# Designs tried in a protein design run: designed miniproteins, single chains, continued (4). Part 71

Each design is a single chain, and the fold is of that chain. pLDDT is the mean over its residues in the fold that is shown.

## One batch from the design tools (miniprotein)

Design m14444
Fold by ESMFold2-Fast:
Structure m14444 (fold): chain A 80 residues (1-80)
Amino acid sequence: SMEDILIESLSTALRVILSNRLHLPEELVEKVVEKFRQMLKETFPKSQKEYYDLALEAMREVNVPEEHIKKFEEMIEKLK
């Protein structure tokens, strides 16, 4: 479906950010991306802010270390 394509596209974009900019271990990246896919099915982001807020929530839900969460927040702030 179109929704599944959009979910996969948004999830892939997050994987790239987590791997290439934050350098998270691959296992942790996969856990975040899988949680993010589930959340996207329940709450689809209508803005860049909502996208990043949802991604940040997914990171917290899978217990990403706070140092990586802070780096993600700093990255988002610079993109505003």
Scores: mean pLDDT 85

Design m14445
Fold by ESMFold2-Fast:
Structure m14445 (fold): chain A 53 residues (1-53)
Amino acid sequence: SKEEVMELVKETLRRMGDILSEYLASGDKEAADQRLEELSAEFKKRLAEIEAS
């Protein structure tokens, strides 16, 4: 549903903010890049599951 998509977007944006905050504190670009890649893959998978419902 549209509401489920919006909730997924909001959750993903929050998690992106967490990754950015950790990167700014640690300077670990490799860890941040990996976490963003994993988050992107999870977002795409969850979005496809919602759209299939």
Scores: mean pLDDT 86

Design m14446
Fold by ESMFold2-Fast:
Structure m14446 (fold): chain A 82 residues (1-82)
Amino acid sequence: KIVEELKKMVDELNRIVKKAVEYYKKGTPEDIEKAKKLQEMARKLAEEISRVIQAIRDGNLEQAEKEIERGKKLVEEAKKFL
């Protein structure tokens, strides 16, 4: 299940990045502001993905699940801009 959740986080990261690019292309000040917020959320989600991978490598499944939950919260926040 952890690997499935990790793959889901990667798919959501790709979605957030794509949406940020779309906002940048629109080029209005409001769209650029949204793009910057999504880009920051994407950066944080990428960091959480790295932490999940590291926790798995360390055999710390409890930490991996904790990092997955943090990633899910970031995805939920990003959905407000999608």
Scores: mean pLDDT 85

Design m14447
Fold by ESMFold2-Fast:
Structure m14447 (fold): chain A 70 residues (1-70)
Amino acid sequence: HHHHMMEKFKKSIENLKKYYEDWINEQKKALEEARKTLSEEDRPAIEQAEKVIENQKKNFEKYYKEKLSK
């Protein structure tokens, strides 16, 4: 059996996932606030940055799901 080793590994990945998700969410909120203060001309650039962050978050979520699935 590999219970102890798997639990240790799972917890490490879960902790990294949680920390990373929190950090990404903070970045998204900062961009949303910036969007409110910027001109309409700059809005597409902010939206593009938001999409990049969102895609990065989704890619990491998929990665963690694959790592934790069994």
Scores: mean pLDDT 73

Design m14448
Fold by ESMFold2-Fast:
Structure m14448 (fold): chain A 85 residues (1-85)
Amino acid sequence: MEERKENVRRSVRDEVDIFADAMRAAIAATDADVAARRAAGITLDAADRQALLRETFARAMELANRALAERKEELKAAGEEYLLP
């Protein structure tokens, strides 16, 4: 088996895990925000739903980009730049 192909396959799984973790964290933050608003008696409308969806995606991408930047530094330090996302 070509070692480089195994490293690429592992790198893809690691990147997917980074995005999955970021999305889970963003969803948890949105759920907490929605729960707090409802506890305060705030009625959520269509505009609120669109804003929450947009903010959830933005937060997930921010978290993922930060984790990917850290991973790029790790890969560079290991001499594995061909695995850069």
Scores: mean pLDDT 76

Design m14449
Fold by ESMFold2-Fast:
Structure m14449 (fold): chain A 64 residues (1-64)
Amino acid sequence: STAEYARKLFEPVIKELEKQGRLDEVQLLEDVYRRMVAEKYSKEQVEQAYKSTLKEVDGLLKEK
């Protein structure tokens, strides 16, 4: 399912944010995931959102 697909993509990012103690960003990603499921995103839409979110998170993590 799209929900399982999105979970697999977001799980590593969420774990990394947890390591950094960035709980607000973890909540943000969980909200994005829930929105994807609720709005019935396609796999393509999930992949696009994942790439955008990953780049944003990488930028935040490199700020340290």
Scores: mean pLDDT 75

Design m14450
Fold by ESMFold2-Fast:
Structure m14450 (fold): chain A 72 residues (1-72)
Amino acid sequence: APDVAVARAVAANGIPVEVTVTVAPDGRATATFTQLSDGGRAGDTFRVAEPTARAALDALAASGSISDVVYV
C-alpha cells in the first residue's frame, strides 16, 4: 500500500490548505494541495523524491512552502 501523510497548513501565499502526500512503492512522492477557503477545490500537485510521506511533508515545511503545520 502507498504511504500517506496529511496535514493542515498555511501556504506561502497565506491561504489555508490541506496537504496530502502519497509515497508510491517505488519511493516517489506526490504532494497535493487543496484550498480550504474555496470549498475543497484541488490546488497544485508537486512531486518530491523522499523516502516517506512524513519526510516529504517535513521537507515542504522546511522549504517554507507551508507554515503552521498541523498533522492529521
Scores: mean pLDDT 68

Design m14451
Fold by ESMFold2-Fast:
Structure m14451 (fold): chain A 85 residues (1-85)
Amino acid sequence: MTIDDLPKELQEWIKKEEEELLKKYLEKAKEIYESGDEEEAEKFKKEMAEELLKIYKKLLEELKKVGAKKEIIDQVEARIKKLEK
């Protein structure tokens, strides 16, 4: 699944959410890289995965609400499952 497979309104929403997430974490990512702290890096990766999981769970709920194609719903659910591992 690519972002272009989503309804136009949800494409714009997910792009905005990803941009906001990147803005929040770019500075923190730089600090972690400069520290060389492997525990901080693991914690940061976990926090990023949890934020992405939240975004994709909300996307899944909106897709189900608008009656999106089952194939798209199944692909989002698969991505959520991968992030939960």
Scores: mean pLDDT 73

Design m14452
Fold by ESMFold2-Fast:
Structure m14452 (fold): chain A 103 residues (1-103)
Amino acid sequence: SMEEEKYYKEAKKLLEKGGLENTFEAAKYYLKAGKYELAIKLARFLIDIDHPKAHEAYILIAEAYVKQKKYEEARKVLEEGLKKYPDSEKLKKFYEEFLKKHP
């Protein structure tokens, strides 16, 4: 769609600007653009560098898998995130909602 094209252009613009926050926002725009593999790769990079929002990067990867109907991969990445960030309320809530929809 024209909206997905706009999101993809915004993601690329944010990556050209660089910086931790812009890179995290670019991953979100890749997800909105339907560029699921790019979103996953960028979110994994953010986890690998111990980004301040690494716990939210696990949610981005899970959302990308859910959009692709890869529910087992989504479950596994959420469990990985919860093991690394057991006190993340955002991860806990996302995992609870995921299990309700995909028991």
Scores: mean pLDDT 90

Design m14453
Fold by ESMFold2-Fast:
Parts: C-alpha cells; sequence; structure tokens
Structure m14453 (fold): chain A 64 residues (1-64)
C-alpha cells in the first residue's frame, strides 16, 4: 500500500509523466523527451539517453 502510493506518483511526478507523454504525441523522439523533462537530474538524463541508444527500455524514469 505505501509502496503503491510512492510509485503511483506524486502530483509532481504525474505532471512530469503528462509532459513526457504530450511530447511523444507531438512527435518528439524519446531522446529529446528525456532531455526536456523538467526536475530530472542531468546525470539521470545522460544515463537514460545512453540506455536508449543501446536499445534498452528507459520507461523506468516515467513509471506509473
Amino acid sequence: AKLTLLTDGSPEEQKEKAYAQQMLKDGYSPIDVIGNIPNVKPEDKVAAARRLLRGEDVTVELQS
């Protein structure tokens, strides 16, 4: 129950996810979306971009 609350997303995490989904619908590439998500640390963006370039799943950053 408590873990579900933490992973269900705070209002801020829900806004981040909505922003990322909107950019994907607007035709931005996943790497551009990752680079433009607010409130994500630059180090995490670099790691996600590198994983994406290797063909790995990066949706963990936008979990719901």
Scores: mean pLDDT 54

Design m14454
Fold by ESMFold2-Fast:
Structure m14454 (fold): chain A 69 residues (1-69)
Amino acid sequence: SAEEAIRRINELALRNPDGKISKEEAVEALKEAGASQEAIDAVAEEAERNGGRVTGSEAGGAVLYAEQK
C-alpha cells in the first residue's frame, strides 16, 4: 500500500545522515510495498527534481498527490 511505502521510505531515509534516500531506493521500496504505478512515477519525478534524492516527507507528498488525482 502507499502508506506502507511511505513508512519504508521514512525508515530508509532515517538511516542516512541527510535524511534522504536515492530515487532507485525509493522506487524499489514502493514496488516492494505494492504501490500503484502512478505513486511510483510521482516519487521518481520528485526525486529527479531534488537531484536524485528524496526525504520521507517529499516522497509522502508525491504519493498523496498521485492518489488524490
Scores: mean pLDDT 79

Design m14455
Fold by ESMFold2-Fast:
Structure m14455 (fold): chain A 79 residues (1-79)
Amino acid sequence: MKKEELEKAAEEVVEMLREGAPPEEVAERLRELFAPVIGEETAERIANAVLTLARAGADRETLGSAVRTLATHEAERLE
């Protein structure tokens, strides 16, 4: 189920953020994990949004929340 795959991918990305991975690596991994589920263009847009928030000074918790919110929004379209 595409929704389950996307939720699992989002949690993997959030775990990377908790482990202290740099936002650039997180954005790259997010694109790799999300692209097979939601398409490359949408995955790239989400990755760029997360990277933009990180560059604006968002903390790791805020970035994790953004990833989960964006993944949930896309998962609703797969239902």
Scores: mean pLDDT 80

Design m14456
Fold by ESMFold2-Fast:
Structure m14456 (fold): chain A 100 residues (1-100)
Amino acid sequence: SPEVEEEIRKLIGEATRALDAGDLEKAKEYTQKVLDKFDEITDGGLKSAAFTVALNVYTAPGVEVSEEFKEKILKLLEYLKEHGDPATQKAAEYAIEMLK
């Protein structure tokens, strides 16, 4: 829905702002909210932006990523590499390489 996609765009902006400020906890919180709404995204560019911010936050120096969370993200990225649109597939492929 347009309302959900607008909310997701705002959350991506907030996550990026928090990451740029070095607030890794806030960046993770906003990124988790984006991921919770991921299935509601219909626009391929917005899906790619959501993955890019998630990857940037969870691979940032100094952020602690649990092995459980890393496995969940990797499984999601592998799924999207196989089943996503071309933009999402490309973003997922780059994200998988960054998490290895």
Scores: mean pLDDT 76

Design m14457
Fold by ESMFold2-Fast:
Structure m14457 (fold): chain A 70 residues (1-70)
Amino acid sequence: EEVEKAIERAKEAIEKVKNKQLTGGEMTDVERELRELAAKGNPEAQKLLEELRKIGTEYDNEVIKKIEEK
């Protein structure tokens, strides 16, 4: 129940991120839930967390480059 709903929300959030519709704050909330489930050994949560982290890291690296491009 609790795990299933968190996984469902995470999948929807990943789709929204790919469509550039999700903010960093909303992504952080989903990532936090996935971290908790992954720590409990849920393999789906671990995989979804990794995918979200990869998307977030790519965005952060792009922002950092814009600052350093002076």
Scores: mean pLDDT 67

Design m14458
Fold by ESMFold2-Fast:
Structure m14458 (fold): chain A 75 residues (1-75)
Amino acid sequence: MDALLERLRAVMAEALGEEVAAETAERLRRIAAKAEELLAAGKSVDELPEEVKREAEEVERVVGEAMARVAAARA
């Protein structure tokens, strides 16, 4: 997981800058930690608080935008 987060951070840094990349990576680690704690307790990710689910949706949007910008810049 951490290796994937570092790769994702590198892509975001290229597209959106290092500060945004670092902030988004930290948000992802926080969301992942809460999901892992729930799964370890035998609960599903559906039991994540709504605020955490909304934060995950925002992170996914930022990542998608970064990926699109990198693809456009390389084209």
Scores: mean pLDDT 76

Design m14459
Fold by ESMFold2-Fast:
Structure m14459 (fold): chain A 66 residues (1-66)
Amino acid sequence: MEEVERIAAELQKALGVDPETARRLAELLYGATLDMTPEEQAKLGEAFRTDPEAAIELLERMRARQ
C-alpha cells in the first residue's frame, strides 16, 4: 500500500485533485501498471508529468478495456 500512497501524492500534486480522489486514481493506476510493460509505465509517468489530462485519457481507455 505504500506504493499506492506514493502514487496518490504525485497525482495530487500533478492534477491538483483532493487526496481521496488521488488515492482512488492511484489504486486504479497500480492495478493497471501490474499488467503494463516497462515502456508503457514510463509513458504514463511522463504523461502525468507533462500533460495530466492526457494521462487521464489513457487511464480512461485502460479502464474501458478492463
Scores: mean pLDDT 67

Design m14460
Fold by ESMFold2-Fast:
Structure m14460 (fold): chain A 108 residues (1-108)
Amino acid sequence: AAEEERIERLERRVRELLEKMEKSDEEEQAELLAELARELTREAVRLGTLSPREQRLQALREQLENLEKADLSKKEKLEFLALLQGYAEAFESPLVEEARKKIKELLE
């Protein structure tokens, strides 16, 4: 029950962030993508669902957050999106698959 409520809240938050990204400039899109990745990682940790692969992805995201103390370049944005896609595939969630599709649409 509590776990289902957390998943539902995460799904709503992801949808809200994806909707905002459609109306946002490139700089705001980078910030929204960073927020989305943080939400996904925090929830995976809470659920205890992090595989060794996902734990490594979390460590890489933490490195990207440290790099965000300097302005994100286009290359860094693309690397961040690739990491988010990898997380999406590892989680095997329909919601995360929707996020992956949206990211691809933004890159096209």
Scores: mean pLDDT 56

Design m14461
Fold by ESMFold2-Fast:
Structure m14461 (fold): chain A 98 residues (1-98)
Amino acid sequence: AKDEINKLLDELEEKARELIELVRAKDYEGARKTMEEIQKLAKELAKLFKENDAPITERMKAIGLIRSAEREALALETDPEMAKEIKEKAEESIKVLN
């Protein structure tokens, strides 16, 4: 259980880094695909957290990774439509984890 959660958290961290790099590169199609992958990982983590009665610290770590990626991506993004999309997708992923 913990090893599975750690594996998904590591994958979430990698996808968060990928999102930042794609936004920096203005690869918006890649950024959208990566945001969808982050949302899928958030859903998988939410299920594992519930099934394993995971401590709040694991949920906070997942939420923190998404919030950090959101902040860094928004700092790079000057297009208001893409900025709105990033913010909305981050909120959807965080809502699943709560």
Scores: mean pLDDT 84

Design m14462
Fold by ESMFold2-Fast:
Structure m14462 (fold): chain A 61 residues (1-61)
Amino acid sequence: MEEVKKGYEILEKQYETLRKEREAAPASAQPLGDRFAQAARDGAEKTKANYEKLLKEKEEE
Protein backbone atom coordinates (compact mmCIF):
# COMPACT_ATOMS: atom_id res chain seq x y z
CA MET A 1 0.00 0.00 0.00
CA GLU A 2 2.74 2.48 0.86
CA GLU A 3 4.49 1.75 -2.43
CA VAL A 4 1.30 2.47 -4.38
CA LYS A 5 0.87 5.79 -2.60
CA LYS A 6 4.45 6.80 -3.38
CA GLY A 7 4.02 5.75 -6.98
CA TYR A 8 1.03 8.06 -7.23
CA GLU A 9 3.08 10.95 -5.86
CA ILE A 10 5.88 10.25 -8.32
CA LEU A 11 3.39 10.21 -11.20
CA GLU A 12 2.00 13.57 -10.09
CA LYS A 13 5.51 15.02 -10.08
CA GLN A 14 6.27 13.55 -13.49
CA TYR A 15 3.02 14.96 -14.85
CA GLU A 16 3.99 18.42 -13.61
CA THR A 17 7.43 18.08 -15.18
CA LEU A 18 5.96 16.96 -18.51
CA ARG A 19 3.49 19.83 -18.40
CA LYS A 20 6.30 22.34 -17.95
CA GLU A 21 8.39 20.67 -20.63
CA ARG A 22 5.49 20.91 -23.05
CA GLU A 23 5.04 24.61 -22.30
CA ALA A 24 8.76 25.29 -22.74
CA ALA A 25 9.23 23.21 -25.86
CA PRO A 26 7.61 24.43 -29.09
CA ALA A 27 5.10 21.89 -30.37
CA SER A 28 6.17 22.34 -33.99
CA ALA A 29 9.83 21.81 -33.18
CA GLN A 30 9.27 18.72 -31.02
CA PRO A 31 6.25 16.69 -32.21
CA LEU A 32 7.60 13.65 -30.40
CA GLY A 33 7.61 15.52 -27.10
CA ASP A 34 4.01 16.56 -27.70
CA ARG A 35 2.92 12.98 -28.23
CA PHE A 36 4.73 11.76 -25.13
CA ALA A 37 3.42 14.64 -23.03
CA GLN A 38 -0.16 13.97 -24.14
CA ALA A 39 0.14 10.23 -23.54
CA ALA A 40 1.77 10.82 -20.16
CA ARG A 41 -0.94 13.26 -19.10
CA ASP A 42 -3.68 10.90 -20.20
CA GLY A 43 -1.98 8.00 -18.48
CA ALA A 44 -1.29 9.99 -15.33
CA GLU A 45 -4.94 11.05 -15.03
CA LYS A 46 -6.18 7.49 -15.56
CA THR A 47 -3.57 6.10 -13.19
CA LYS A 48 -4.49 8.73 -10.62
CA ALA A 49 -8.13 7.63 -10.59
CA ASN A 50 -7.04 3.99 -10.64
CA TYR A 51 -4.68 4.53 -7.69
CA GLU A 52 -7.45 6.14 -5.66
CA LYS A 53 -9.63 3.09 -6.19
CA LEU A 54 -6.76 0.65 -5.76
CA LEU A 55 -5.64 2.25 -2.49
CA LYS A 56 -9.13 1.91 -1.03
CA GLU A 57 -9.46 -1.68 -2.17
CA LYS A 58 -6.01 -2.59 -0.87
CA GLU A 59 -6.77 -1.03 2.51
CA GLU A 60 -10.01 -2.98 2.72
CA GLU A 61 -8.03 -6.15 2.16
Scores: mean pLDDT 67

Design m14463
Fold by ESMFold2-Fast:
Structure m14463 (fold): chain A 85 residues (1-85)
Amino acid sequence: SPVEQQVIELQRRLQELFQEIADLISNKAPASEIRKLLDEAEALLARLRELAGKISDPRLQAEVLAGIERAEGLLEKLRKYVAEA
């Protein structure tokens, strides 16, 4: 479905964004640059959560929602890490 295709694309983009964040942290980039990508990840997660509610397959919906919760937890940990920098 078009919703499932959008979910897959957003999941891919979110994965790439978390990798970019990890690379910035590893390279000791300025906290402001890391925060910008964290804000982008938060916006993508909000969009992904909106689309997840429209998934007709209950099993796929549950898997996507579980993935969102894990990613939201990672975002919170990364925000705390950057705040201490």
Scores: mean pLDDT 88

Design m14464
Fold by ESMFold2-Fast:
Structure m14464 (fold): chain A 57 residues (1-57)
Amino acid sequence: SSAIEELLRAASAGDAARVREILAAHPTPAVRSWLPFLAREARLRGDEALAAVLEAA
């Protein structure tokens, strides 16, 4: 889905604000299933702000 593509793009860019917007607009199981993976990737990159957004969702 386009929502998943937007989420993956925003997360890879480290855009925590955009990630938050996408999660608010698309609170679906398909979108949410990516959150643990993306949070781990953010942690590995040292992106604490993005990891916090993904873990709080």
Scores: mean pLDDT 84

Design m14465
Fold by ESMFold2-Fast:
Structure m14465 (fold): chain A 93 residues (1-93)
Amino acid sequence: MVYENPLVELTKLIVEHLLKKPPDVAEASKYWFQLYADVYTGAIKTDVSPEELISQVNKAVAIAYEKGKDAIPEIEKLNLHPDVKEGVIEGLK
């Protein structure tokens, strides 16, 4: 809600906190729930359904968590919303 592009920024924050050593699960979960709420309340609006958008975020975040920075080429090949791709890739930096 307070971010310039909330979909990019929340997705980035989820990935950044999950990739900490050890993972900051509490902060990652906070940003994930905020993203979920903002998508389903219409605070974040896209050309895809809320269900599809959340599915795309979960898929990209799971790949990022499994592979770290090596996930970037795989994420770029996925048919994802551009803001989801940007957020995940920025979180992996």
Scores: mean pLDDT 81

Design m14466
Fold by ESMFold2-Fast:
Structure m14466 (fold): chain A 55 residues (1-55)
Amino acid sequence: NLEQSEKDSKNATPAAQKTVQENRHTRTSEEQRHEVNGLATKAGVEAIKKAEKEE
């Protein structure tokens, strides 16, 4: 229903905008955490080991 979508958009506009902005900030940090966690499994450990070996 187009009418329902329009009403939902109008009602969520202010809250949606604020949520999107906050979500963007938190999402960026969470994304970094997810990537680091994934890479820290093997590739990350290997990189750290190599850096420590050179040090």
Scores: mean pLDDT 57

Design m14467
Fold by ESMFold2-Fast:
Structure m14467 (fold): chain A 75 residues (1-75)
Amino acid sequence: DKEEKIERLRRATLEPTELKIEEAKKNGDKKAVEQYEEMKKLDEETIEPIVENPSEELINEVAKKRLELAKKAVE
């Protein structure tokens, strides 16, 4: 079921990001909070397109953007 796949991907992707946002808030790291919130927005916008029509180009672009946001969060 397509809807079930979307829900599973959302949970697998958004839940870890939300935990990182909470940890960054607890540590007072405003930069990390901003970067992880951007990552959450990216995931919310891209999960359905990836499930509907998975392309290597789209998957790689999203992965690259997530990596850049994660790097900025830990700097």
Scores: mean pLDDT 78

Design m14468
Fold by ESMFold2-Fast:
Structure m14468 (fold): chain A 64 residues (1-64)
Amino acid sequence: MVLASGARKLVDYAEQSTDLEDTRAAVEGALGLAESLILDGFTRTGEYLRERAEEVLRRKEEEE
């Protein structure tokens, strides 16, 4: 639960950030937490959060 909550907050922070470096740092953290969720057996939640974090980073890089 704590890992999923943390990853979600990092994804939300990345979406709201206007600084690309802050977005990258938040996405990297979210990806790490998502991978930990997958390894712990929360595969669906971890994969969802990983995909969301990757999409946010891609979108932010394309907007700059």
Scores: mean pLDDT 77

Design m14469
Fold by ESMFold2-Fast:
Structure m14469 (fold): chain A 88 residues (1-88)
Amino acid sequence: KDEELEKFRKEMIEELKKLYEEEKNDPSKKLEVEKKKEELFIKAEEESLKYLEEVLKDAPEEEKENLKKIKENFKEGVEKRKKELEEK
């Protein structure tokens, strides 16, 4: 719920801050840090997809079509990010 989502968001922000500090302290790790940032973004999108799946189960018929489109857009984004990550 809201509390779990807020905690997840705070954890993601904290991890992102650590990655920025790591990159600034050691520029030779820039590529490694970029990969870790992509992994964090993929994780956040995957969490959003799980949330959308739960909402879809109980959604009114009027909202199902819109929610399915949102889910497909997010899934496509995640798949693109994973492909970009494997190419690096």
Scores: mean pLDDT 75

Design m14470
Fold by ESMFold2-Fast:
Structure m14470 (fold): chain A 66 residues (1-66)
Amino acid sequence: MLIRVEGEDPSKVVEELKKFPGVKDAIPVPSLNGVRVILKEGYTLDEVVEYLKKKGFKVVHAEDIG
């Protein structure tokens, strides 16, 4: 799964994502100005996007990259 956030360093997004219980791993992808997210079973991309938005991040793109 790939998430892009406007105006933030991907490394800061990674730190916040690692606080979410459903995140197994989060890897910065600077070339895409984004973060690759690996979720634990039973969690969805939409839950992660809502979490970031509640924390004040401007999520501009989110997709499931299979």
Scores: mean pLDDT 79

Design m14471
Fold by ESMFold2-Fast:
Structure m14471 (fold): chain A 111 residues (1-111)
Amino acid sequence: SERDELVAKAQALIDRAFDPSLPEEERVRLLREILELVKSDSPLGIAVRNLWVGILQYLIERYGAKSVDELVDAFVRELENRGFVPSEEQVRIIREIVEYLVEKGDITLQK
């Protein structure tokens, strides 16, 4: 279905952004594209946002994240546990995505 194709494209973008076989500059570029898509009302942007919301809600529930800092730290720990060490620039972009989704009310931090 068209929805399944959009979800597959969104997942592929996220997978590429955290692919250790890609150059760092390419991964940073993909994460910036993801940030712009998360802010977009395009069909692909909605699919990307929904996947990020799902990932972040899982981390909030698993780790009890009460702040943006705690949620970003939880995300970085999950990436490291899977064998991926994000750069300082990648962590900054992840923080921008998290801050945007919290500000828009798409995710709710623990009290």
Scores: mean pLDDT 89

Design m14472
Fold by ESMFold2-Fast:
Structure m14472 (fold): chain A 80 residues (1-80)
Amino acid sequence: MSEELKREVEIGVLRIAVAATSTSIRRMKELGKMLSEEELDEMIKRLERIKKEAEKLGDKVTAEEAQRNIEELKEMKKKA
């Protein structure tokens, strides 16, 4: 149904965004690349928004994945 398809698309977009962020974090670690504090904070803010939207849609898996990425970025910030 159209309503169900719209919800699935919204969830899909959030999942893609989280997966892209996870890939970026992994790539940065592999390359030993240090991001600025401002760049780390911006990524954390984006993930916080994604987590909130995923929770509203009932997608607990995406919300938990976003939380893991937030925690990893916060640990990177502590080491900077």
Scores: mean pLDDT 78

Design m14473
Fold by ESMFold2-Fast:
Structure m14473 (fold): chain A 95 residues (1-95)
Amino acid sequence: DWGEAVVEEWKARLEGDERLLEAEAAGSLYLAMKLGLYTPDAEASLSRLLATLGFSEEDIEQILEALRNKDWEKLIELVESKNPFLAEVLRELVE
C-alpha cells in the first residue's frame, strides 16, 4: 500500500522500459529511506540500478549517504540534478 500503490500507478501510466526503471528506482529509494539499507545486497542492487540510470559513482555515494541520514531534501536535490523525472516520482511518494 504505502508507496507500492504509487509506484504501480506510475508504472501503469508510463510508456516504454526506460520509464519503468525510473519508477522502480523511485520505489527502491523510498523503501531504503523508510526502512533503511539493511543488507549489503540491497545497497549493491540499488547502486547498480542507479548506475544503469546514469548516476556516477560519486553521485551514488552521496545518495547512499543521504539515505543513511534520512535526508529527503538532499536525496531529491541529488537525484534532480541527473534525472528530473525520477525526482518528480520521489516527490509524489514523499508528499
Scores: mean pLDDT 74

Design m14474
Fold by ESMFold2-Fast:
Structure m14474 (fold): chain A 90 residues (1-90)
Amino acid sequence: DEIFSKLSPEKRELFLAKMQYIHARHAFEHEEELTPEQRALAEEAKAWAEANLTPEELKEAEKLYEELKKLDSQSRIEKLRELLEKLAKE
């Protein structure tokens, strides 16, 4: 959060777009549990991410999603924090 607040607007938007894509991917992997409203939100999140990410960044987000879904909740938080710190250093 503190690190996120210190990112440039462009880096913040990139991080949020990747998170939106990951959220949508998770929702669609569990689509049988989604309400129609939750499905619509996931579709909007995916569309927004696709509009704001390059094809290469979308592939990176997909790889990140595959890594995150194999991790427990604590490890996911740590992985996301590492990515945020990497963006801040660039």
Scores: mean pLDDT 76

Design m14475
Fold by ESMFold2-Fast:
Structure m14475 (fold): chain A 100 residues (1-100)
Amino acid sequence: SPLLALLEETARLLEEAIAAIEAGDMERAVELLERAIELLRQAIALETDPALRAELANLRTVLEQVLEEMRAGRLSPEQALLVLRGVLETVRGLIAALRA
């Protein structure tokens, strides 16, 4: 499934972004989050189910907010990690549901 492949790559980018933040590489984390947001935009464009599209759109909005707050210096690394781990868990849940 093209949607499944996009979500699997989104999960990979989020895992790498979390690792980058833990390593103090905020520039790398920003790059990876921008790519994850673009993949979610592509996933939303492919999805025809309104409920799943809305869930994907909500995940994109959360990541866009995290990115804005990180760039503004309003979000600590610890706060960013908490939010991104939650987003990753949700993406992994969607992948599991699509594989079932």
Scores: mean pLDDT 90

Design m14476
Fold by ESMFold2-Fast:
Structure m14476 (fold): chain A 89 residues (1-89)
Amino acid sequence: SVNKEALEHEVEGSMHIIKAAVEKTMPNPDLQEIIKSLEEALEHYEKAIKAIEAQKNPSELDKQMLKAAKQAIEILKEEIKKLKEELAK
């Protein structure tokens, strides 16, 4: 019923977001490690989208996962951009 490849990529993407969030709570947060984790999350969400878009008959859950992944990508791209601008200063 659900696209397992897309689900696995969304889980991996979420794990990388959690890793970035944990780094943010450290006494001296490593901005480069945060950026790296968010870029890895972005790559996984992009793979989830491709897996669902390759599917001829996506379920309603697959369509909801697609929408959620697209929203996550937009948020991640803006956050990565801001962090890279911060790092360049």
Scores: mean pLDDT 88

Design m14477
Fold by ESMFold2-Fast:
Structure m14477 (fold): chain A 64 residues (1-64)
Amino acid sequence: GKDADVALTRAALAAGKPAPLSEEQRKLNAEIGATLRAIGDRIQAALEAGEPLSTVPAVPLQPG
């Protein structure tokens, strides 16, 4: 399960890698991923409408 993966990751990090990411850092990474998905969805919608990508409004990245 996920608990086993977390335990193994912590053990590997303690053995010689950087400290594990904080919960806040993990949330930030998830927000970045969601923003990138939203941009992709906008591009997909424009393609389905038969419009050039250059007419799609830019979606700014807002980490944090």
Scores: mean pLDDT 64

Design m14478
Fold by ESMFold2-Fast:
Structure m14478 (fold): chain A 63 residues (1-63)
Amino acid sequence: MSPEAEELLDEAAKAIKAGDYARAGALIRQLMENHGMSVEEVKELLIERGIKEEDILQALQHV
């Protein structure tokens, strides 16, 4: 994975943990549009970062 994509994933996870789902959704959209990631790939990578699936689904409402 590119360093830029890893930084975006880390920032998305941080935003979710802070309850900023709008910011997290914008970062996820950037991962999908600019880095070619599927929703499933982003979800798996955020779960690896300790984010619950329910919180990821909340962020995805803002994509």
Scores: mean pLDDT 84

Design m14479
Fold by ESMFold2-Fast:
Formats: structure tokens, sequence, C-alpha cells
Structure m14479 (fold): chain A 89 residues (1-89)
């Protein structure tokens, strides 16, 4: 069990990580268009790590029974962003 304040902080961190993913994907696309395949790979890897990290944190909240409705919403968003990262790779 984690404190309610800590659960809210973890949820917000996961939300921020999920929201950062689309920008990293767009930067990776621009890098590929410029011929910088290495930079594109690094950006997509960072996006994947953020999406996976958010999913793990959200699953932890769900397992603890904390902020269940919000955590379920973010879980769906994290899965969608991870799918977009995989499609861009």
Amino acid sequence: PISPSLAEQELEAARQDIEAVPELIEEAKKAEEAGDTRKAAVLLTAAALLAVGALVNVDGLLAAGELVEEAEELRERAEEQLKKVKEAM
C-alpha cells in the first residue's frame, strides 16, 4: 500500500510520460526524413521506455487498488502510445 499522495504523484508521472511519447515519435520521423537513422532509433527507444514505464507504474497502482478509474484510463492510453511507437519502429 502506498499513500494517497504518492499514488497521485505516480499517476501524474505516468500521465506526463504518456503525453511525451507523441512528441518523441514526431521528432523521430523528422530525424528519419533528414537521414539521421541513429537519432530516430534513439528517440523511438526513449518513447518506448516512457510508454512501458508508464504502463508498469499504472499496473502497480491497479494492483494496489489505488486511483483505479484514472489508472485504467492511463493504462489504455499507455497501450495505445506503445502501439504507435512499435508502428513507427
Scores: mean pLDDT 83

